# Ledger of designs, part 32: designed miniproteins, single chains, continued (5)

Each design is a single chain, and the fold is of that chain. pLDDT is the mean over its residues in the fold that is shown.

## One batch from the design tools (miniprotein)

Design m17155
Fold by ESMFold2-Fast:
Structure m17155 (fold): chain A 70 residues (1-70)
Amino acid sequence: MKEEEVKRLLERGEELARRAVELEAEGRREEALRLYREALELAVEALSLLEPEKAEEARAAAEALLAALA
């Protein structure tokens, strides 16, 4: 079911985001940004399963945000 797949993607994204926050607290910005990117990619995949038309726009916005932070 799409709902179970969405839940798994969001759970993995949350774990990666939590780890990224820990790395940022340790001063490891580059590693944190990599994990934030992975978490955002999983969130976009989850959005693609629910609302595919919005997923491409969300991906472009996420890429622009990460580029601005790097």
Scores: mean pLDDT 78

Design m17156
Fold by ESMFold2-Fast:
Structure m17156 (fold): chain A 90 residues (1-90)
Amino acid sequence: DADRIAREFAEHHARKNNLSPEEVEALEELERRVILDRINAIQKLLAEGRPEEELIKELEENTASVLAQTPDEELKRIYEEELELLKENL
């Protein structure tokens, strides 16, 4: 669920960065849009004939790269949940 992951992302950053309620809402909406745009992108690649297994591998490799650059354990978990959501939409 993109809505849940976007909320978790925004709430995490609110705790870390003392964001205002308006900033939290803006970040949640932005993250929801990013997740939905990524879902649309993978669906487009599938429609163009990209093998599902290749897309899964690329998503996993991209997530692994992001996780390697992310020192925050809660943020890593959120990115892993996003990966699972993207895989569910293949």
Scores: mean pLDDT 85

Design m17157
Fold by ESMFold2-Fast:
Structure m17157 (fold): chain A 88 residues (1-88)
Amino acid sequence: MEEVEKLLNEAKKHIEEAKKYIDKARASTDPEERAKYLGKAAEHVKKAINLARKAYELSGTDEAKKLLEEANKVREEVQKVAGEFIKA
């Protein structure tokens, strides 16, 4: 189904963007820049979760389920890094 394939591809794209912003946040020495990158990572994770969930609802495939699990894991990583930043 073309719609499912499009949702999966967009979700993968957002997961990769989220990971890149997490890496940029970790590499930054500026607290305000770190917060900005973590915010962008959180936005991409939210989009990835929504897209992967929609794909899973439409298809019921293991690929969509695995992608949703990956998106949730990246969300947990963003929250962990943000928590470390706030505690500093």
Scores: mean pLDDT 84

Design m17158
Fold by ESMFold2-Fast:
Structure m17158 (fold): chain A 59 residues (1-59)
Amino acid sequence: DSDSLRQQAFQLGKQAEELRKQGDQYKKQGDYKKAEELYKQADKLDDESGRLLTQAVQL
């Protein structure tokens, strides 16, 4: 149902935010490769969140 999809999208967005914060920490410590990997994972979660929100408005 649309509420379930919106809830999943919200959880993915929160996970993406957490990954970006972790990435910022690694970048500050000079681990640019780990930071980049975390940012890419966050972007993927945001993309999936957007897909779920699009599906929710069509139900």
Scores: mean pLDDT 85

Design m17159
Fold by ESMFold2-Fast:
Structure m17159 (fold): chain A 57 residues (1-57)
Amino acid sequence: EEQKDAEFTEALRNEDYVEAARIAIEMGDYDTARLLAQTAEKQGNTEEAKEILEEIE
């Protein structure tokens, strides 16, 4: 829990929305993961964002 929260915060600080979305999925927060994946897609990281969206379906 604590480790995942720290990794999530660090990913957000680095604007690595793909990594942050993956961590949100591992934490069971699919709503947050979906929003972060959409943000990553808007920033041009479209392939990885689509993979995340397909995973959470």
Scores: mean pLDDT 78

Design m17160
Fold by ESMFold2-Fast:
Structure m17160 (fold): chain A 75 residues (1-75)
Amino acid sequence: MEKILKALELAAEARDVETAREALQVSKNHPMTSEEAARAVALVLLTVGNQLDPNAPPPDEEKREEAKKLIEEAK
């Protein structure tokens, strides 16, 4: 779960909802505690909020690529 939660944190910083969704899909194959599930939901909501914020900084491409790398390693 640590790699998936880190990928969700990076997806939130990159404002990439699609990458966050991919991380959640991979998380279904891993056992998750209630606390980890709550954190995953909070990070997805943060990612959506960041993507919808017109004043947010431009997406961080390097963080998106790192998130995708962690998702692939978690598969």
Scores: mean pLDDT 76

Design m17163
Fold by ESMFold2-Fast:
Structure m17163 (fold): chain A 61 residues (1-61)
Amino acid sequence: SPAARMAGVEAAVRLYKEGITDPEKAAEYARSLAQKAGLTDEEIDEAARTAVEVLKKLLSS
């Protein structure tokens, strides 16, 4: 969903700005953001996967 993708991207960008390179931390933060937004379990998982993917792309740029 758009909301899940936004949570994942926000988590990845925030951790990248903080110098955090651990994809697991990006996934955890994305899950936290999605849970606070009241998203479904499926969307929480989507947010976590998106955060890992986006963080890895930012680190490889």
Scores: mean pLDDT 83

Design m17164
Fold by ESMFold2-Fast:
Structure m17164 (fold): chain A 80 residues (1-80)
Amino acid sequence: SEIEEKAEEMEKKGEKAFEEGDYTKAVGYYTTAASLYLAAGDKEKAEKAVEKAREVGEKDPKAKPLTEAAEESYKRALEA
């Protein structure tokens, strides 16, 4: 679907940002991908995207508050 294609694009942007050392951008792209995967009904890919955002936060303490906020948003989306 178009939503899945958008999610994959955001995930790729997240990977590129991570490779470039832009951890804030990487978290943003991974969390956007997770939201799009959820909207497309792909819970497994959404969970993997959230996990990648968490890994970024563990490698850079400055990004950690962003990954924690992303995990909270994802949990709320699952409960809605």
Scores: mean pLDDT 78

Design m17165
Fold by ESMFold2-Fast:
Structure m17165 (fold): chain A 67 residues (1-67)
Amino acid sequence: GNADAKKSAEAAAKAAKAGDTAAARSGMYQPSLSGEEMKEYALKGAEAAAKGDSKEAARWAEQASKA
């Protein structure tokens, strides 16, 4: 659900801050997500986390949680 996507994005942002971009990406993608838009937001958040942009990753996490 949306709460799971938000938690995964938050965990991904935390991992990115620690320098673990692979873990950050893994946390953002959830197979249980419903709706294509929510999946897209989660993927964009994972990409931001992989680039080390935790603030942008958090923004996409909020979008995913609201979708």
Scores: mean pLDDT 61

Design m17166
Fold by ESMFold2-Fast:
Structure m17166 (fold): chain A 100 residues (1-100)
Amino acid sequence: EVILPNKNLTEVPELPTSTTVLNLSWNQLTSLPESIGNLVNLTELYLHNNQLTSLPESIGNLVNLTTLYLSNNQLTSLPESIKNLKNLKVLLLNFNPLTK
């Protein structure tokens, strides 16, 4: 587990590929690197209360993901690859400008 809320992070740190739970909520992230898709063992990803404007297509590589919290960001759309998250049970998207 990597739990880093309220750390004023503007970038995602280098993380071990064995990471299963990642909490980066309440930071200043505006984007995620494509390398996020290398964390194939992720089951839970908490990104709420950041400044994310988009998600990389590599998010679809996280096939073990069951929980994705994206509330209170600046997302205008989701990547097509989100449909590859076949194990996703919880997706929170409220308070994003997904509609005009």
Scores: mean pLDDT 84

Design m17167
Fold by ESMFold2-Fast:
Structure m17167 (fold): chain A 64 residues (1-64)
Amino acid sequence: MEKEKEVLKLMDEAAEAAAEQYKQGNTVTASQVHGLLLEALGLIQQGKYDEALELAKRALELAK
């Protein structure tokens, strides 16, 4: 699905940014991003792509 691919792409970008934050000692930020990504994954499994997209965007923004 088009939306599913977009969400997964943003989740990958957020996960990479969170890994960088973790390496810099920003473990709280990295943990929060991981929490949002787990919630987004659960929403994808429920077919709630719009909600998952919002969380993925929020996770990426937080990881910056």
Scores: mean pLDDT 82

Design m17168
Fold by ESMFold2-Fast:
Structure m17168 (fold): chain A 91 residues (1-91)
Amino acid sequence: SLLEELERLLEEARRLVEEAERALKAGKYEEARRLAEEALELARRAEELYRELLAEDPELDPRLGFLVLTVRAEAYVLLRVAERKIAEKKA
């Protein structure tokens, strides 16, 4: 089902966010960037799927939309932090 696909995408994106945070703490900034980029791509796919679900069922639980936005925001912040750390090391 589309709902099960959404849940899988959110779980995978969350896992990648946690891995990116660990890489960032370990000073592995290139790895953190890659993981954050992957998480952001999955979060974008989850957002698309959430919009499809919402079009089919306008009464869909709004907490799902909040989770999508939260994971996307976390991935975006981690990506920007990793990019900044990489730039600082090259300067």
Scores: mean pLDDT 87

Design m17169
Fold by ESMFold2-Fast:
Structure m17169 (fold): chain A 61 residues (1-61)
Amino acid sequence: SAEEEALRARIAQLDAEMRRLVDGYHASLAAGDEPTAAELRARMDALWQERVALEKEYAAL
């Protein structure tokens, strides 16, 4: 269905965003940029929560 396809696409997009945030987080830690690392960690936590919610929606289809 269109709904299933849209949810799959959004989950894939979140997974790609998470990979970029993880890379940025490691780079900020290596640079000693603690404020940036903390901000990226918060974004990662937010994306994880969104992904869990989308997985529940997908499972309900």
Scores: mean pLDDT 87

Design m17170
Fold by ESMFold2-Fast:
Structure m17170 (fold): chain A 97 residues (1-97)
Amino acid sequence: MVEKVKERLEKLVEEAREAAEKDKLMAETILGMVLIEAGVYEVIISRNPDDAEAWEILALAYEAAAEIAEIIGEPKEVVEELREKAKEARAKAEEAA
């Protein structure tokens, strides 16, 4: 499951990079989709905080969101917040494993 999510998120980052030059709204839409997925995993984790796979997927989603936010020119503050959330989720995934 995690490997398929990683491949899908990597493709979304590349699609956002490609779209950013031609269609900023599409790149922003892709960021929104990635953030919605992160929100779904936050709900899963709230019910099962020991789910290492859910923490790993959350980390991957926030890592992807941070890259897309940087590509579309979001403020550095927003990018840094997303990177910090990814780092926290990564640490929790390792702790739960």
Scores: mean pLDDT 85

Design m17171
Fold by ESMFold2-Fast:
Structure m17171 (fold): chain A 61 residues (1-61)
Amino acid sequence: SLQEKVNLVVTRAAQAILDGADVDAVLESARKELKELGVPQEEIDRYIAALRQVAADVAAA
């Protein structure tokens, strides 16, 4: 389903951030993949905000 594909993109992006990948590059890749899947911009913005929060939490640790 679309939701399963979206969840996989978001989960992989979060894992990459946890593994120390470049946050900006990960977020750009996730945006492109979500847009390609036809996800509405409002939902993409929410997913990216959540991923930025993951990055902020990792940086604060």
Scores: mean pLDDT 86

Design m17172
Fold by ESMFold2-Fast:
Structure m17172 (fold): chain A 76 residues (1-76)
Amino acid sequence: LTPEQEEEVAAALVEIYLAIGKIDEKKGNFDSAIEAYKKARDLARQAAAEGRLSPETAQRLIDEAEKNIKKVEEKK
């Protein structure tokens, strides 16, 4: 993959895990939602560290994941 394709794939994977988390949250599966959000966060951090995701994009995705983790944990 080219660097641009690597970034697109990395961003898409993070978005998929965020979407899984949101679906699980709506279903009341809070533990599964938290796990999905943590995977999204960790993937964004790793992709940024490897240069596969821009720091700005990674930070926005990490912030979204962390905000959702906190929100779901407060519901438990």
Scores: mean pLDDT 84

Design m17173
Fold by ESMFold2-Fast:
Structure m17173 (fold): chain A 80 residues (1-80)
Amino acid sequence: EVEKLLEEARKLYEKAGELFKEYEETGDKEKFIEAIELAVKAAELAAEAYKLLYPEKAEEIDKKLEEGKKEAEELIKKLE
């Protein structure tokens, strides 16, 4: 169900935002890394929902998701 996937994605984005705020307050890079990881998980769920809505665009959606995941991985590497 699209609504369920989007709601789960929303919850993960909210949690990621909380962790990022904690990083801004403390400078704890581990919190930022965890926030990025949760944001990626949220994007994966959103991509699943979009593929259900637009199955003809599944390949495009998967490419966008992989690009975003690569950007997240590079961002985490910069934090190390």
Scores: mean pLDDT 83

Design m17174
Fold by ESMFold2-Fast:
Structure m17174 (fold): chain A 93 residues (1-93)
Amino acid sequence: MSAQLSPEELELLARAALLLMQLAVNKLAASKIEDEEAREEVLEEADRLQDELVEVERRVLAGGDLEEARKELEELGERIRELSRRVDELLAA
């Protein structure tokens, strides 16, 4: 077998990269939250989501279950979107 990634693996890695970029934007926005406790909670959640995304990437690269990775990325994407909305609400307060 060649050491090249399959198109499916590349698709999942691209999705993970886009989610990591979105999370980085959320972390940057969260740094502007004036409530220190709310800011810390949001940043801690963002760091946890980042760790979970990195673990999904690691498993894809290691030849793990692509169907499971796809489902996990979908769930992480929803959690990141919810975090984005919460950050926007906190910035508008």
Scores: mean pLDDT 85

Design m17175
Fold by ESMFold2-Fast:
Parts: structure tokens; sequence; C-alpha cells
Structure m17175 (fold): chain A 76 residues (1-76)
């Protein structure tokens, strides 16, 4: 496995874990739901980029997803 492939896999895994944790939270605000929905779309793009072997793009999408999930968590 290349370093970029490994980093892409790890970032996607972290994004998926963060998404799963936040989805279990009851009484999310509309702002939190919007950030979580945006993160889901970015995770899907990261996975698709990973499947295509575009590891740099996968890392960028995964990092953006993690950022959105962290923003949603700060509003808790």
Amino acid sequence: MTEEEFEAEVRIALALIGYAILKKVKNLTPEQKKLIDEAERLIDKAIESLKQGNYEEAIRYADEAIKKLREANKLL
C-alpha cells in the first residue's frame, strides 16, 4: 500500500466514525443536520475518489468531511 493510499483509507475511516457518532445524537439542530449531511456527501466523494485511485482527492474530501463533523460537534 502506498503512503497516500494508507492516508486516504485512514481519513475516510475517521470521517465514517465521526459521522456514525454524530448521527446517534438526539435533538440535532438544523445547522448541525446541515453540516452532517454535507459531511455525508463529502465522504461519498472521498470513497469514490479512493475507488478510482485518486488518493490526493480522496484525502481532500475526507479532510473536508472531518472539518464539517468537527464544526457540528462544536455546536453541541
Scores: mean pLDDT 87

Design m17176
Fold by ESMFold2-Fast:
Structure m17176 (fold): chain A 60 residues (1-60)
Amino acid sequence: SHALEGYLALLKGDYESAVRHLTEALRADPDNRGALRLLSQAYEGLGQTEKAREYRALAE
């Protein structure tokens, strides 16, 4: 599962890989709140604060 692979990448601090896998999870299910929350955290890890904020808002 792309969502699981994205989560594992996030735990390892591999934020670029996390973004890739979580984006693929959202292509399959755009309303996947779990993937949106994790994608927000991955963008925070990359220092992309504005994107992190946008995805966090979408997860609510």
Scores: mean pLDDT 86

Design m17177
Fold by ESMFold2-Fast:
Structure m17177 (fold): chain A 74 residues (1-74)
Amino acid sequence: MTEILTKEEAREKLDSYPPELRAVIEELLDKYDGKEMKIVLITDEENREITVNFLVKEDDGSTKITTVTLPLPP
């Protein structure tokens, strides 16, 4: 499953996420505060992983991608 979130949507859904995923999303939202961003969550049920991609827009029109992979909770 792939989920694409704005930073506002990610903050709203924060309480629904497992503690480890919530901590990662909070840290990256705080780190890139004031920047335009999208969060892409990719759930890999076969490998039991969730990948968090932070796509941050820079002033030159390029996109900086920060990727974190976490184990999917049981």
Scores: mean pLDDT 78

Design m17178
Fold by ESMFold2-Fast:
Structure m17178 (fold): chain A 67 residues (1-67)
Amino acid sequence: LVERLSEVSRRYLELKRQGKLSPEEAREISDLIQKANDALAAGDDEKAQEYLDKAQKLLDEAEEKAK
């Protein structure tokens, strides 16, 4: 999970750096990454997975939209 959080965070930063995220998309994805990190810190791996799944889906959608 920690490795997955790192990968999702890296994708988010790459898309943000490339200007492929709107301010709204960046805020939503950043919020989900923060929630996943908080869940991991609390030992709630199930909630962390849910937030990471949602963040990944939004990143995938942003990549498709930005082509």
Scores: mean pLDDT 80

Design m17179
Fold by ESMFold2-Fast:
Structure m17179 (fold): chain A 73 residues (1-73)
Amino acid sequence: VEKLKEEAEKLEKEAQEAAKAGDVKKAEEKVKRAYELAKEILKKEGKEELVEKVEEELPKLLELARKVAEAIK
């Protein structure tokens, strides 16, 4: 489980770097991968309830990221 958390954090950092480089699509791909790992961690911990919340929050976070990108133009 700890290794999966470490991988998720690494993907988040890679997503931030991609976003700074202007590669929004690559950043989104990295974020999606991090969320898949987060769901796997939650399932292993027996917290399936939180898996559903992660599924619901991901689209909202992606939409928020798009709005922020538009606002900073």
Scores: mean pLDDT 69

Design m17180
Fold by ESMFold2-Fast:
Structure m17180 (fold): chain A 75 residues (1-75)
Amino acid sequence: ALAAEAVAAEAEAQARAAAMTRQLVAELGVEEARRKFDELAAREEEALAKEPSEAVRAVVRAALAAARAALEEAG
């Protein structure tokens, strides 16, 4: 149950991150979206280094990976 719930949470976070990133690219352009993502990702990576929960770290990393993939797809 816990493992399945974690996988579902990661998948949901990835889907939301990708959708929001695509919307941001559509509204601001890929270059501006990338800059905003880089700033956010740097702050999130610092927070992850101090996060004791592996489940929380996995969800955040999955979301960041999905956002990066969406940015690369955009250009």
Scores: mean pLDDT 79

Design m17181
Fold by ESMFold2-Fast:
Structure m17181 (fold): chain A 55 residues (1-55)
Amino acid sequence: VEEELLELLKKSPEIAKEVKEKLENMTPEERKKLAEEIFKESTELLDELLELKEK
């Protein structure tokens, strides 16, 4: 259980870091657009998940 929790914690921040590093390598313009797209998709995904739970 402890090991699993540590792995989950490590996976989350590390994944975020990896994505951030990739974004940094992209051009500022592309980076901004990709961030906006991800943000919008995340919001929509959350909304869909909420609706699915109600159903």
Scores: mean pLDDT 65

Design m17182
Fold by ESMFold2-Fast:
Structure m17182 (fold): chain A 92 residues (1-92)
Amino acid sequence: GAMHTVTVEIDIKNLSKEDAKRAAEVGVQAAEQAGGTARILSIEETKDGYRVTIEVSAPTRDLALKAAEAMAQAAVKEAIKRGGTASYTIHE
């Protein structure tokens, strides 16, 4: 059947591109551990950091949202651990 897909946008502040990329990669791993599949679609420079857009897919809507939340929370936690700040939005 078709996969259910949600898009997560993470705004990361006060980190280098490499640190922002690493935070996103930690998020991707968390989504996979939660039973989803995640793909980094873009990493775009902002005035004070980076906006990372990630696509999360899973066999059901509930699982896709669970995986997206796990992804976003892990990425935010990693960004904070690296000395930055982060916020996220989940789009269906």
Scores: mean pLDDT 89

Design m17183
Fold by ESMFold2-Fast:
Structure m17183 (fold): chain A 61 residues (1-61)
Amino acid sequence: SEEKEKLEEEYKKLEELAKESAERIKEEYEKEGRGELGEGLAEGILLLPKGIKAAEKKSLE
């Protein structure tokens, strides 16, 4: 359906943005000598699209 197709498209867009943001944050924190914090934040950001997709799926049930 159109709704399902739109959600998958939005999810892919969010996944790409999260990956880009995670890489940027990781690099910036590594420059400041806070690589461990940057790595943890990057992992959190990468989980956001999955969480959003799960919430959207439940809202449609």
Scores: mean pLDDT 77

Design m17184
Fold by ESMFold2-Fast:
Structure m17184 (fold): chain A 72 residues (1-72)
Amino acid sequence: MNLENGEGMEKLGEEYKKQGNNRLASLMYSQAAYYYRLAGDYEKAIEMARKALELDPDNERAREALERAELR
């Protein structure tokens, strides 16, 4: 369930990025990081959090998601 949710949020992030909506793309990637972390996929969680910060460096949720995944 959490892995499937992470994949869904990652695809939404890709869709918003393609549309030029970097703010929503960043938000979706940070949510994907959260779900991937809950699924135990820490590599994907870190990847998604970094993508979110690349699109919006001020995204506090992405920063927190990265810290939580890396501390695991």
Scores: mean pLDDT 80

Design m17185
Fold by ESMFold2-Fast:
Structure m17185 (fold): chain A 99 residues (1-99)
Amino acid sequence: MDISDPEVQEEIELALLEIYRALAKKYPDGESYVKAGEYYLRQGKIDEAIEYFEKAIELGSDEEKARAYRLLSQAYRQLGDTEKAEEWEKKADEYEKKV
């Protein structure tokens, strides 16, 4: 099977998103929310990605919070909100220092 096929790659990414979303719902933890949010972000579903990263920050460890803040910065840059992106990047740096 050629996983470099764009159609196959898109199907795999959508399947992974559904798996991580189901895991976040059944076993709510920071890691599952970070992974689900990352896959939403890759699919261009930025608003959904932000919601999942906010949940990861609520439930996660300092390591998971650092990752979630980093991904929030990326999401806000994609929205064109550079001021919020910079605020989230500073928070990511703060939590990375705690790990």
Scores: mean pLDDT 76

Design m17186
Fold by ESMFold2-Fast:
Structure m17186 (fold): chain A 86 residues (1-86)
Amino acid sequence: SLAERAQRILELVREQMEQLKKLHAENPQAFDSMLSTQSPEIAELLRKYVETNDPEEQERLIREITVRLLMRQYGISEGEARRLLG
């Protein structure tokens, strides 16, 4: 179902965000180069994620990024994307 796919995408985003934290710490220039390939909106969310040390804010940003990806991939509204995540 679309809801099951949305949960899988959330899991994948969480794993990718952990990898991005490592990239930012080990090679900031490569991280900045990667951000330049993203939309400005997604780039801002990714930058906020790596700059915060608050686990609650990190989880909020992971969910926000996932919402944006679901909207883009499936052409659904923000409300529908948030509903799919719970």
Scores: mean pLDDT 87

Design m17187
Fold by ESMFold2-Fast:
Structure m17187 (fold): chain A 115 residues (1-115)
Amino acid sequence: MKEVVFPDVPIEELLNLTPEQRAYRDELLGRVRAEAEKLVKEGKITPEQATVIVNAVDLIVRYLVLKGKTKEEMEEIVDRAVRAILEGKSEEQIRAELTDPLVRDIVLTALEALK
């Protein structure tokens, strides 16, 4: 696995999340962690790949919550991002499917880490 630097989201802003935003973030991140652990147990991905995916999703969820995205919008964006990473989609495909520049950059960084 290559060492990479993910785009940062200010941690200070996370302290201003509503209880609903925190609960939604924790629920979605928990689901992604559980699925990544399952894929590792099934031999479909490595523990290192699971770590990269979880870290990428954590940054995406943090950013989208701060951007004021709804639960439904965040679930759709996270699903697209996870699928792009797991399938090893091309930069052209990612650019077509993920229109938010920061979300796109996080996904591309995750794919670079997995090379």
Scores: mean pLDDT 76

Design m17188
Fold by ESMFold2-Fast:
Structure m17188 (fold): chain A 83 residues (1-83)
Amino acid sequence: SKVREAAKLATAAGILAVAAEIEKSKEDLEAALELGKEALRLAEESGDEEMVKEVQETLKRIAEIAEKLGFEELAEEARKLAE
């Protein structure tokens, strides 16, 4: 189901984002954002509003980590998707 795939991708994005924060890795955070973008697409296509909100929360965390690490463009992209 699209909802299940969105949940899996959002979870993976969250885990990778935490790892990226610890390692200060822009590449890993970019990969986390790409997983989050795919999760958002699947959640929106599913029509599951709760899943969309869950994915948006993951994207907000990615934005916060990007801001903390000084990756301004990545933070802006993640924030836009989380709205």
Scores: mean pLDDT 88

Design m17189
Fold by ESMFold2-Fast:
Structure m17189 (fold): chain A 68 residues (1-68)
Amino acid sequence: DVEERLEKLREAALKAGMSEEQVERIVTLARTLYELGASEETVKKAVYSEALRLGMSEEQAREIAEIL
């Protein structure tokens, strides 16, 4: 269930210290990629890259991406 995964992603991002705006950005990115039929690997890589761009450490970005 995509919505269950996106809820877990939201919780993980908030726990990692992301702002509400940053969380919505990452969740929207993941949702859009799922709607376009992207593979799980593609979604995880995109979420990882966006988390790094938003200032998360490599470890935090990996933890957030792996929740998917």
Scores: mean pLDDT 85

Design m17190
Fold by ESMFold2-Fast:
Structure m17190 (fold): chain A 79 residues (1-79)
Amino acid sequence: SKEELEKLKSKLEEFEKTYAENRARIDQRIAELDASPDPEAQKRAEKLRTAYAEVDAQHQERIDRMRKEIEELEKKLKE
């Protein structure tokens, strides 16, 4: 239904916002580690960047799948 479609769109928006907020906190932590004169802290920053690049890629794939599902539901409701 149209109501279900609107709920899915709202959930997608909330999911994206929550992820962005969590990533902002991680980015702050990475910046703090990069600012440290300690080489071990800088290595930890690099490891976090690498790990979260993979997480970002997986998250983007999930978002893309959800957007496709929304588009298919819109087509079915318009027919």
Scores: mean pLDDT 84

Design m17191
Fold by ESMFold2-Fast:
Structure m17191 (fold): chain A 64 residues (1-64)
Amino acid sequence: MSSLEKELKELGEKMLEELKDNPEAAKKIRELFEKALEAARAGDIESFAEYYKKAVELKKETLE
């Protein structure tokens, strides 16, 4: 995996750990990170950025 893919997976796992008590939000964030990882692998930086942003915003909205 590229360093970006590894970093994204690690960050996603940490965020999901914080959301273990909120399974619906965790599910949505997992799906967004999976799409972001797919986009990163395909070289689609624009889609990667959009999915990553949505995941971060959803996590903040759920926990804050």
Scores: mean pLDDT 75

